# Designs tried in a protein design run: designed miniproteins, single chains, continued (5). Part 32

Each design is a single chain, and the fold is of that chain. pLDDT is the mean over its residues in the fold that is shown.

## One batch from the design tools (miniprotein)

Design m17087
Fold by ESMFold2-Fast:
Structure m17087 (fold): chain A 94 residues (1-94)
Amino acid sequence: SLDEVLRASALSLEEAREFGRLLASEDVAVVSAALLMMALNALAGDAEAVRAAVEAAIEAGADAEVLEMAAKIAEKAGDEETAERARKAAEERK
């Protein structure tokens, strides 16, 4: 069930930051896996984990397109401030 997948995918703040850093990878499969982990935590309502991942992604230099996707995930978690921060970083990059 989705609920079982969400429980299995729960991230600590340190793990969330690590997945955020992976969003700066040049490997599309790595970026896709990290975005999926963020999306699962957003669906679980873990806004703190999503914020930590977005902040780490911005700091690691993730590209504009990836940050725009991360912003939509932050919105899904109910964190509009983090979403706006990701969009602003995306605009500054391209």
Scores: mean pLDDT 86

Design m17088
Fold by ESMFold2-Fast:
Structure m17088 (fold): chain A 74 residues (1-74)
Amino acid sequence: MPSKEEQMEKYIEKAVELGVELVTKDGVPEATALHYLADLVRREAEELGFSEEEKERFVRKAVERLKEQIAKAK
């Protein structure tokens, strides 16, 4: 079975993909998509039982990834 960290990594990948779609296909402002992604990642990390510090690390990682993918898509 996948570990909690593996589940979180897969969730971040899906959330980043959704965020890119929102910005590039649906015309959602980047700032709005980043806030939405951050909330999704925090909620999933909370459900998986990660600490507050680990939640913020996952959020930072997801936000950085989304920014990179948006820049790459332009």
Scores: mean pLDDT 83

Design m17089
Fold by ESMFold2-Fast:
Structure m17089 (fold): chain A 145 residues (1-145)
Amino acid sequence: GLLSGLAVLRNEQPSASDEEIRRQVLQDAILLVQSLLRNARRALELLEEAEKTGDEKRRQEAVKRLRELSEELDSLSESLATLSTEFNSPGLQKASEYLRKASEYARKAAEYAEKGDYESARKELKKAEEYMRKALELLQEELAR
């Protein structure tokens, strides 16, 4: 995770400044959120295919991906909360709060998808994506600081 990455950077680059370590951790966080946004889009595609075709395997794949997305967003949120203290960054704290919201909406999307409520699942997933994009914007602003 990001906290393990921070420890690795300090161990592998002992001459790196705290500012260089901060920038690398922020870059890694940005890449992770972008990866999770791609995962969310794939889950949305699977939900749309499952609704159109009645394909039970597509629905099960979507549910699995949405649960994994929720867990990864929770983990990233906790890591950013810890880093917000380490770097004294209100922006990272706010990004953490947005990712926690995204995780909650991804979890709800998974629950609706499991029940076959594709409309509610897509609606909750779109809210998750909105919060992920807000977190991404804040992380990019912190990197530019």
Scores: mean pLDDT 87

Design m17090
Fold by ESMFold2-Fast:
Structure m17090 (fold): chain A 81 residues (1-81)
Amino acid sequence: STMENQRRAEELVANARNLVREARERLEEGDYKGAITLAQGARDLARQAAAVPGASPEIVEEARRLEREAEELIEEAKKKE
């Protein structure tokens, strides 16, 4: 259903947002491997959210932003390994 798909997309975005936050915290603490793992998880969840059939433009935009933030965190963590 449309409402069920929207709820799933919102939950995926919320989980991606939490993983981005945790990845930043791990990066600041010097846990580069942990930061990469969490950021990869965030990227994958953000991609899934954007791919949900009928996801709102707002959800797609936020998912794309979170995917970019996750990719930037992966690159920064890799440079500091």
Scores: mean pLDDT 89

Design m17091
Fold by ESMFold2-Fast:
Structure m17091 (fold): chain A 65 residues (1-65)
Amino acid sequence: MKTFEFEVNGIKVTATVDGDQITVTAERPLSQDQQNAARQKALGLALQAVRRELEEAARAALAAL
């Protein structure tokens, strides 16, 4: 399970990604476009986090040689 906090049009949003389940919770009601944007952003952040962790680990290992 991955949880991300971000903003959509100044509204604070918390998105939880758990396998194929995406739950979006906001402090204020979201339009359907904002809900779709929040889901896409949550998935993108999850993928970016994994990719960055691998890149950082590889770069640190090379720098330590």
Scores: mean pLDDT 75

Design m17092
Fold by ESMFold2-Fast:
Structure m17092 (fold): chain A 91 residues (1-91)
Amino acid sequence: MLSKFQRILSVVMDLAMNPERIESATTREVAERAGVSQRTVYYYFPSLEELKRLAAKIGVFLYTSIIDSPAASEEEKKEAREKLEIAEKIL
């Protein structure tokens, strides 16, 4: 149902939500999790570093949004601050 690109983006979103996993991520892991070939990952993201930076940028946006939200609990904001720090170190 999802295109190969959308499946790769789903893995990027998972990395954005788990920024501690970004630095150790490999093209092989991304390909396996997306259910595509490593060549397909390289086709859409010629640089693994660009894929990692995209995940980190999405993470920064996501966690900043949680911190700034009046609907988020203090526990959610604390976790978001910790994950934001990890994502910012990758950028």
Scores: mean pLDDT 86

Design m17093
Fold by ESMFold2-Fast:
Structure m17093 (fold): chain A 85 residues (1-85)
Amino acid sequence: SMEERRRLARELLELATEIAKLSKDDPVVAKMAQVISKLVTAVLNDDKEAVRKLVEEMRELKKQIKNPEAQKIADRAIEVAERYL
């Protein structure tokens, strides 16, 4: 439903905001924040193909993240995206 997509998009926007706070001097974490922000748009547009591609990109970026707090936020964003799919 549209209301469920708006709820998931809100959760993703909050996660993007949280991980962005951890992005200072960490370009991989900054890129993850950008990907989660794109995920918000893809979910609102009901674009399942874009969501799948962004989840794959997030899984690859996560392997490069050394900050454990940023890894937890990335995991939560992937979980939210998979609930949409």
Scores: mean pLDDT 88

Design m17094
Fold by ESMFold2-Fast:
Order: sequence, then C-alpha cells, then structure tokens
Structure m17094 (fold): chain A 95 residues (1-95)
Amino acid sequence: MDGLLQGYEYLGQGLVAYSQGDYEKAAEYFEKAHQSVPDDHPLHGTALENLGKAYFRLGDEEKAAEYYQLAADSYEKQGDTDSAERLRKLAESLK
C-alpha cells in the first residue's frame, strides 16, 4: 500500500548497512524492502538478490541460495529471464 516509496527507503537503508559491514541489519532492511513492493516490481528482485548477498556475507550459504532462488523467480515474473537464470545458477553453486 505505502509500498513503493517505503520499499526504496528500506533498500537504501539496507545498502548503507551493507556498506558498513552490518550484514545482519542489511538483511533486515532488504527483507522489509521486498515485502513493501509487488512481486513484479523491479525493486522486489533487487531486494531479494541483495538479501541473498547479505546472508552469504553472514556465512549462511543455505539462506543465500534460498534468497537467490526467490530473486530469480521475481526477475522471471518481470520478464528478465537472463537475470533469473544467472541467479538460479548462483544458488545451485552454493550447495
């Protein structure tokens, strides 16, 4: 509902936390960002991909693979099959 603007605000806060090495806080903000927008919005896939990156930095490769797969599904809904394929291969490579 207040999704799009709030989604961008959460994405920005997550990126700041990520740049500061606070990957746990980054993951929290990226989680809120993707939940704030429709599945077919470009920010949805971007937030999920960044969430996967945050979990990878935290050493949780299983969670990283899960979120990369979810990001791939989001990109596919957007018609971005190339990004979807790239992220599915990345998820598979972690296990």
Scores: mean pLDDT 84

Design m17095
Fold by ESMFold2-Fast:
Structure m17095 (fold): chain A 80 residues (1-80)
Amino acid sequence: MISEKAIENAIKYIKDVLGEEEISKLNTVQELLDALKEKIPEIPDEVYAEARRAIAGEPTDSVSVKVLVEALKKILEEKK
């Protein structure tokens, strides 16, 4: 079960890290993930790889990855 509060906190954190100007230049969830990887290299490559697979529609067992992908999708939706 993924809490709405966890997704909201992830959205705020990602926006603080990337900034509104950088987010405005990005058009896909994949581009947002790649930008986040450059700003937060401390997150293991395995987590980013799993997030990429989840974006492609593969199931993931990681709650953290599910929260991350959902937050990225909501940020992209806000740009519309």
Scores: mean pLDDT 78

Design m17096
Fold by ESMFold2-Fast:
Structure m17096 (fold): chain A 72 residues (1-72)
Amino acid sequence: SPEELARRQREFELEEAYLIAKNYLDAVESYKRGVKGAKKLMDYYKKQLEKLSPEIIEEALKRVKEDREASL
């Protein structure tokens, strides 16, 4: 059904968004540490996130932050 396909599509989008969000947050941290080139990398991943829906972005960023805190 179209609804089933949309649900699977959203799951793939969320998995991809998670990886982009993780890389974005890593680049933000590197930028704060003064790593050369980190600003360009941060801007690149931010642009990739902006292609996604705000809902998916928010959920992906939340999951990455929660996973990082759980790994302490």
Scores: mean pLDDT 83

Design m17097
Fold by ESMFold2-Fast:
Structure m17097 (fold): chain A 86 residues (1-86)
Amino acid sequence: SMAEQIERAHELSLAVIRGVEETIELLKKAGHELTPEDIKKIEELSPKLVEELEKYLKELLKKLGLPEESISLEELLEEARRKELA
């Protein structure tokens, strides 16, 4: 169903966003000293990953005949961060 496809896309999006954040924490835990330069490189890669995710979501919504506002990448980013703090 369309609802199942939307739910799966939502779950995948959250997993991708959290995976980036978890990677940073795993690097710190492993004793890797993240320099400001390393953080900058990760931040530069993160926008590209987010951009590709946005393209995927827009294509999915078009195929399902739903408005682009049905899944907001900005809202997904905020949701991922809120649930990590809770």
Scores: mean pLDDT 62

Design m17098
Fold by ESMFold2-Fast:
Structure m17098 (fold): chain A 99 residues (1-99)
Amino acid sequence: GMLEEALEKIKEIIETTEDPEKIGEEIYKILLKIENEEELIELVDEAIKLIKSADLSAEKKIAALEAILRAVREKIKNPLDRTARILDILGEIIEIELR
């Protein structure tokens, strides 16, 4: 479905794009196209899992996570859902920085 296509596109971006800034820009554009909040939350959760498990540089992981964080802050209106994803993303960035 649309979510599977979006997740596959995110996977392609992180595997084929060398510039961390461009990774962030392209992921953010994909997330902005998701109009339904529940679908956006599902895609965000799957994208975070994908980035956590991917064999990527710290800079690329952080750029991708910061793009997801931006979309979460702007588009998830439910305060509990928004806060849970913010904490998950920030926790991953902290773990990467402490390696």
Scores: mean pLDDT 89

Design m17099
Fold by ESMFold2-Fast:
Structure m17099 (fold): chain A 78 residues (1-78)
Amino acid sequence: DVVEEVRRAVEEVLKTEGLNLRLVAGAVNEVLRKHGISALVGFLNGDPNKPVVLAPSEEARRAAEEAARAAQEVIKEY
């Protein structure tokens, strides 16, 4: 499950590196890549409440948006 892998990856980044949104985005994007999802997630101006998704297809966009939401949930619990 992509969402569960994103939660785990983001949780590990937060525990080892702290709140570093560049590394959080990198972890999300690595999970998407491993599942063959051609999309990128980032955060504007270091704001965890401002995720940005870049995707060439609707399916990839939906998957990346779901992944970004999972990352935001983990950050709120940090």
Scores: mean pLDDT 86

Design m17100
Fold by ESMFold2-Fast:
Structure m17100 (fold): chain A 59 residues (1-59)
Amino acid sequence: METLTIDGVEYEVTKRFELGPYELLELEAVIDGKTVVVTAAVNKVTGEITVLDRAVKQE
């Protein structure tokens, strides 16, 4: 699987969606025994990564 590092934490890319000039990524990491899900937008032109949402997954 593909991985992406944000703020020193390596996330696994679980889903990818194209949204015009952006690629939306759903990312997962296990932090302190909890699964954290991050939604990020990657600008395809600049490569800029913007974190849109961060939630703790119960599962």
Scores: mean pLDDT 77

Design m17101
Fold by ESMFold2-Fast:
Structure m17101 (fold): chain A 71 residues (1-71)
Amino acid sequence: MDEKELDLEVRLALVQIEGAIAKKYNDVEGLKRVAEEARRLSDEAEKAGYTEIAKQARDVADDLEKAIENL
């Protein structure tokens, strides 16, 4: 694993954890913030060629955006 892949994997884990916490507590501002972070991570990963990380980050963003709509 190169340093860029490791950076993206760590950031993916962080948005997954932060998103799960925000979702559990119905933290609307947290959900919005983490969804935006996940979108940016997806775009960065896609541009760098890390398609699987990009897909997972996109899924996180979509899940959190849907959680906001259901509050």
Scores: mean pLDDT 85

Design m17102
Fold by ESMFold2-Fast:
Structure m17102 (fold): chain A 69 residues (1-69)
Amino acid sequence: GLVEELKESPPVAVLLRKLKELGLDPTSDAHIVDFLQELGVDFEKAKAFVEAFNRDPEKAEELLKELLA
């Protein structure tokens, strides 16, 4: 399913691809947060991921894997 595909390496690149496939803007923090919430991620956790994604890509990869576990 969609969640299993997001566990591919690198998972952030898979996430951005899925956003584009759904017609969402992969550069929009709000669209990333909304998409993660649809996958069952809490708003606060989704927001924390976006903050990591913009500042520390390595930490964002690890955090995304943890959120989807």
Scores: mean pLDDT 75

Design m17103
Fold by ESMFold2-Fast:
Formats: sequence, structure tokens, C-alpha cells
Structure m17103 (fold): chain A 69 residues (1-69)
Amino acid sequence: SLQQQRDDAEQRIHDALLAGDLVGAARSALELADVLEQLAQQSPDPQVSQQLRDEAARLRRGADELLAS
């Protein structure tokens, strides 16, 4: 399920950060952003959908900053 994919991606980010793997954390953040955008498309609530898209956009910006450093 997309919810399981979200949980798995969040866990991978956590594990990468604990290991000091910033590139791995950025990659997993991009995976989470993709999952959140899919969840937003499936959400019948426009407010929830927008919150998920905003979170995805924030994750993409954070990942881009880490990869550009």
C-alpha cells in the first residue's frame, strides 16, 4: 500500500540520518516525496491533499540542498 511505502521511506530516512548517510537520506526523502504526491492524488479532502503536496515539495527542496552541498 502507499501508506506502507510512506512508512518504509520514513524509516529509511531515519536510518540513513542515524548512519550519517546524507546522500542516502536525500534519496529516501525524494522517494517519500513521490509517495506523498501519490497519496495526495488519492485523497478526497483538498486540504489534506494540499498538505501532502506541501510536505512533498519541502522534502524535494531539502534533498536538492543536501545533494548540491
Scores: mean pLDDT 86

Design m17104
Fold by ESMFold2-Fast:
Structure m17104 (fold): chain A 101 residues (1-101)
Amino acid sequence: MSVEELIDRLVEAIKNGNVDEAMKLADELREKLKTLSLEEQIKAGNYLREKVLEAAKDPEKLRELITKKGIEIVNAQLLGDTEKVEEIRRELFKEIAELAK
């Protein structure tokens, strides 16, 4: 499966509210990105951003949501709270799904 196909499946899982599938696909994408060059990682990140924003009815709210949840994830990671990181990621995918409706 290509990186673009993984991203397409991830965005579709998020849009459909399939949070568990989205988490699994996000982890698979993260592992695949580690095997890519920095240039390929940037291209993949841009493709993901485009697909997520295209799915959102309110791209401005989506950017604010990602920024807020991103800060919360980083803070939980710094504290070593792995369970909290997973909770925040699940909330992010659920809230993105609501913005895509």
Scores: mean pLDDT 80

Design m17105
Fold by ESMFold2-Fast:
Structure m17105 (fold): chain A 72 residues (1-72)
Amino acid sequence: MTKVLEFKLPKEKVEEVKKALEKEFVPPLKERGVEVEIKSEGDTLTVTIKSDSEEAVTLAEDSIKKYVESLK
């Protein structure tokens, strides 16, 4: 299963949030069989979540959304 999340952030915060997500979510999710790819372009942050488990993708999506909202 694959989920793509798009977040619109102030351009100056996009790189900060991207680095935070790469540090906090990418390694622990990879250990659980969930691949996370993060891309930034202008004021848009794109997070791609992939796993064979729909439940794992949904849990990762919810956690990432809450984290990004907490950084606003």
Scores: mean pLDDT 81

Design m17106
Fold by ESMFold2-Fast:
Structure m17106 (fold): chain A 77 residues (1-77)
Amino acid sequence: SLSFEQKRLLGKLVETAAKALDEGKSKEEIVELLSEVLKSEPFVSEETREKLIEAVKKAKSLEELVANVLEILREQA
């Protein structure tokens, strides 16, 4: 299972992405917003942060974003 910090981060990423999608922001703008969220998280190692940013960039949907992030966080737990 995910730690409290990992669950909080996942929630923040999902909320940020969902709000941006609802506001009609582009994929590039959403990637930038999510990258800023990841950069602000001190509990995430540099290696894990880089993997998460790459996962955000590769995701084609919100569902794929959640799946990719969960896979990385579970492997790093």
Scores: mean pLDDT 81

Design m17107
Fold by ESMFold2-Fast:
Structure m17107 (fold): chain A 59 residues (1-59)
Amino acid sequence: EEAREKAIEAAKAGDPLGMTLALYQAGYRPDYRTGLGIVVGAAMGDAELAKKFLDEAGV
């Protein structure tokens, strides 16, 4: 829950590193494909795309 909120905030700010760090600190280990999608979504500032990849990662 907290990790999801922080990751979405980072995505809205266009901070892919912050989004990745929030997930890793919460103990989530997405596979390479899901992780790449998360980084791309955050870099685009697309909160909806970020949510989709968070759901896929089980966050």
Scores: mean pLDDT 70

Design m17108
Fold by ESMFold2-Fast:
Structure m17108 (fold): chain A 92 residues (1-92)
Amino acid sequence: SKDTVVIVLYKNPSEKTLKRLKEIEPEILKHFNASEFKIIDVSGKTDEEVRAEVYKYGKGKNTYVVEFSDIEKYLDKPISEIIALFGLFAGF
């Protein structure tokens, strides 16, 4: 069986939102049985560079990618609701 990684792609990350993502990380790992949670700053990167970063961390693993813009407006919600949204947007 392959390890699972959840990757969040982030443009121009704020300290507040990065802190919130770190607060939810343990529950994402637990709920999705993921071995890794990675936040990738893709600010100023091309689509090819973004794909290379995703491949670098996802190689040999079950890889689920979430665009931060899809979840940004929900970060103030309870952790249980955020986890449900991660499932929806990450394609679990």
Scores: mean pLDDT 80

Design m17109
Fold by ESMFold2-Fast:
Structure m17109 (fold): chain A 87 residues (1-87)
Amino acid sequence: MSLREALERLRAELEALARERNLSPEQLSQIISYGGILLQEVYTRRLSEAEAEELIAAVEKTLSTTLPPEVVAEVTEILRRLVREIL
């Protein structure tokens, strides 16, 4: 898929998650920003699967400081799925 399609799908899936989990607009903005940067890096730098997993782990660690574990797990799974479609 294209980067544009991946970013649009990321936004749509994270907005749906935010509604279901009652996340604040600030929390939604944070996860969209980190996820968007991750997808841009994977796509533009043509990262390997191993390098992409390192970035996903970094995002997971950062989000774990502000979000519940169940939300972090769902965001991480969305990111892994979209990364697989870009690679």
Scores: mean pLDDT 84

Design m17110
Fold by ESMFold2-Fast:
Structure m17110 (fold): chain A 85 residues (1-85)
Amino acid sequence: PIESTADEVVIDLIKKAIETGNPSLQTAAMIAFTTVKNPSPEVLELMGRLYAMMGKDLKENATSPEQEQMAQRLEERAKRLFAEA
């Protein structure tokens, strides 16, 4: 059973995704974030940081216009999340 708040679980997942750069953990953090109805400022800031990191990595390794567009969308999502935090 989960004895912590939903925010605490999501925070832990996002922090691990950022620390490891693991794509599976990044995906898990994104999915977990969508289940949070009222994310805390810390969750919003961490999720913004994760999207910014993913966008930067994708942009630096982009070999197609579609990947560059996806990177740009991730960076825009990060900016919106930071603004909401």
Scores: mean pLDDT 78

Design m17111
Fold by ESMFold2-Fast:
Structure m17111 (fold): chain A 71 residues (1-71)
Amino acid sequence: DEERNEIFREAEEKGQQILQDGKDKAEKVLRDYKKKGDLEKGKKEAQKILQDAAAEASRIGKEATEQIAKL
């Protein structure tokens, strides 16, 4: 089932990209707060960014599953 495999692959690629973008953004935020001497705040902001990215990636996976169920 090539169509189902393609939907899964597209969702995996998009999820991976979102997680990577979130990680890069979290690292930048942590670095910026470290320069300001507020590492604790930087860590909390970075954790929220990672949580948001994980939630978005999870949503894409669910949408892909729904699309496959409609095939």
Scores: mean pLDDT 83

Design m17112
Fold by ESMFold2-Fast:
Structure m17112 (fold): chain A 99 residues (1-99)
Amino acid sequence: AKEEELARLEERMRELAAEAEAEPELERQKELLRELAEVLRRRAELLGDHETAALVPAWLEIQLKQMEAAAAGKELVLDAEEQELLAAGTEFLRRLAEL
């Protein structure tokens, strides 16, 4: 049933978000974020939110680039659209933690 799949995805999202925030190792954190992005995309599709589902890959790409730049001691220069997308993703993850 759709409701059962949604509940399962929402639980997995909370677990992955918490694990990613607590993970000190870059490669493991990137792996957790890739899994989180796939779960986010799948949930959005099940809800009929195709716009959010389409934005998830772009958010993931920017998030991973920022993490890689930070690990290399380099600053990632983001344009206004990229900054807004990153901020929106961060706010979404914050709301998941409150669930």
Scores: mean pLDDT 79

Design m17113
Fold by ESMFold2-Fast:
Structure m17113 (fold): chain A 91 residues (1-91)
Amino acid sequence: MAKERAEKLREEYDKVVKEANKIPDLDVQIFVTLLVMAGAIAVREAEKRGDYEKVAEVLETFIEGLKKVIDAKNVDEAQKATRETVKKLAA
């Protein structure tokens, strides 16, 4: 179940990343890029450990963060969403 859950969340993550790439604000795109890179690194580290439960948690956190960046009306909101996403992973 954990691996199947992680695979479904990866599909959702890829879909959200594609949606975020449609944001026309280049300054907001910097935060999209940072979240995508951080997410890829965190997922890879969890996968190396065989910890699919952690892979799922990481994907859920970054999906939520990217959705908040997509909903951001300005750069300050995008930066706040990015910071909150990173804090959740450090907790």
Scores: mean pLDDT 81

Design m17114
Fold by ESMFold2-Fast:
Structure m17114 (fold): chain A 81 residues (1-81)
Amino acid sequence: MDGVEAAEEARRLAEEAERIAEEKIAAGANPLGAEVGVGMARIAAGVARVVGPRSGEAAREMVEVARKIIEDLKAGKFDSL
């Protein structure tokens, strides 16, 4: 995966985080915590977009950060912010 592909994957993961947050909020989760998780995923995607053309490794690290945020959102780690 090159840096441009990694940036696109990070963007898609940020969109997935938004959907997970919407589903959790609809189910009664704390909106503030869910939105913090989404914000962090969006930041990771933004960083990947900027660094992708310069460093595929840095962009791939941002993909892993976004994946961890999605796992944490699903696990309810943001529910008690």
Scores: mean pLDDT 81

Design m17115
Fold by ESMFold2-Fast:
Structure m17115 (fold): chain A 83 residues (1-83)
Amino acid sequence: DEVIEEVKEFARKLGLSEEQIEEVERIIKRLREKYGEEMSERNLLAAGMLAVALAYAGFSAEEVEREAEEEAERLLELEKKGK
């Protein structure tokens, strides 16, 4: 999965721990399962990058997942509206 690998590489470059990288991977896999058929790879990548940024900032896995899911929903709505 190109999106998952790109997000993981970004997380490694920022210096996230292997545990944080695993958490981000779980989150993006969940987003792909929930939204992947309707969401572009570009927007899934954007939601994954937000998850990395929040984990880097010290947010809990639960907070990161919630924010990433909210962003994914927002991006999907914009995508469906063509905006």
Scores: mean pLDDT 81

Design m17116
Fold by ESMFold2-Fast:
Structure m17116 (fold): chain A 70 residues (1-70)
Amino acid sequence: SEAEKARKEEEAYRKEHGVKPGGDSEVPLSEEQAELTRSIGATLRAIGDRIDEELATGEAPAPVPLQPAP
């Protein structure tokens, strides 16, 4: 319930300071932008996993492609 507590506290704080309930209209990312962000996150995670695996084998990390295959 910590997430709920933090959420309630933030909402209360924003209401106290004149922020409209229901969330601010600022930073309105479109679904497409959100999907791109998730895709980038997944790619970075895969790269991290590759690096961790190479480090676990005791081999120096090789250059990793910044973009995945199609």
Scores: mean pLDDT 61

Design m17117
Fold by ESMFold2-Fast:
Structure m17117 (fold): chain A 95 residues (1-95)
Amino acid sequence: AAPPARVRLTIKRKDGSVSTAELDLDGEAVYLDGTKKPVIEALANALKRAIEENKIYDNIESITVEPVDDSPASRAAAERLEKLINKIIEEYKKK
């Protein structure tokens, strides 16, 4: 199988702390109701819920998404995830 699309998330908080996570963004997530969604969309939905329930954005200065390798899949996944995160943050700020 081809290597999974992989991205690195860097979260910088207002207190100066930095967290980094690497994510595999290939394939489909199956929800409890049987709905299938791309892993990228499942992750974006989880982040949206976390922001709404825990006010996580109030403590975040920036979120950076970068591909961990030079593959077209990783680059496309990084771009898509960054757009989804920015959309979620914009929607949160409008509330």
Scores: mean pLDDT 67

Design m17118
Fold by ESMFold2-Fast:
Structure m17118 (fold): chain A 63 residues (1-63)
Amino acid sequence: ASVYDVASVPADLREHFRKHFTKDMLRTLTPEDLTKVPGVGPANASDLLVSIRQALKDEDEAK
């Protein structure tokens, strides 16, 4: 499974992440960085970041 296909991330944001963020960049993202992405507000940025980090961890363990 791809980190860019996280079910809790809207499809438009998943395409944005594929174009603008590498996996290493996703690991170092802050909630503030996520609020700069179109469609991401402060309230959902932290939740979204937790989901992305969990997906990265799951992908690393699936190797």
Scores: mean pLDDT 69

Design m17119
Fold by ESMFold2-Fast:
Structure m17119 (fold): chain A 58 residues (1-58)
Amino acid sequence: DEQQKLIQEYAELGAKVGRQGAKTAREQGLDVPSEEEMAKLGAEKGRQNALLFLQDEA
């Protein structure tokens, strides 16, 4: 229960960071993937980070 909640929170945070990062980078003229693609990558990275964190805590 707590593990599932943490994984979801990290995924949601990763998605938000990915979207915002892509938007900011595009405004600065950087060639980056779409906001949706970066959100998906951020969410997956967030999930992986949460799993690694849980392994260290357990």
Scores: mean pLDDT 78

Design m17120
Fold by ESMFold2-Fast:
Structure m17120 (fold): chain A 80 residues (1-80)
Amino acid sequence: MREALVERYREAAKAAAETKDPEAMAEAVRLYGELLGAPQELIDRFVEALRSGAPESEIERINQEILAYVEPRQQRLLAE
């Protein structure tokens, strides 16, 4: 379950780093969000910003929203 998701995320992150393909990066972000329990809406906005080549300021704003949400939830997931 969690182990399978972690392995899938590691494979997707590796592919994204090696290919620098936007679709591979999007898949890694989606799996990362699933592992951390981030809202799908925030993950979708981050993926869309990356694919559309949005300004770095917009990407950073969305990233900060994700981090603010996942920090408390990440602690709960790690405790379980």
Scores: mean pLDDT 68

Design m17121
Fold by ESMFold2-Fast:
Structure m17121 (fold): chain A 57 residues (1-57)
Amino acid sequence: SKEQEAGRRVAEMIAAGASGAEIMAWLKREYGVDLPPQPTAEAAERAFVRAVAEGKI
């Protein structure tokens, strides 16, 4: 599903050392979600998981 693909991509970005801002920018480009800025990659991953649970992705 698109949620599984997005989750895999977020995990890959974190493993590559992406910042929270980079992850949030990617989510906005790919899924059109406008989430608050996140200070860390871990915070961005939590925001992504929450957005999926809330049906925003």
Scores: mean pLDDT 79

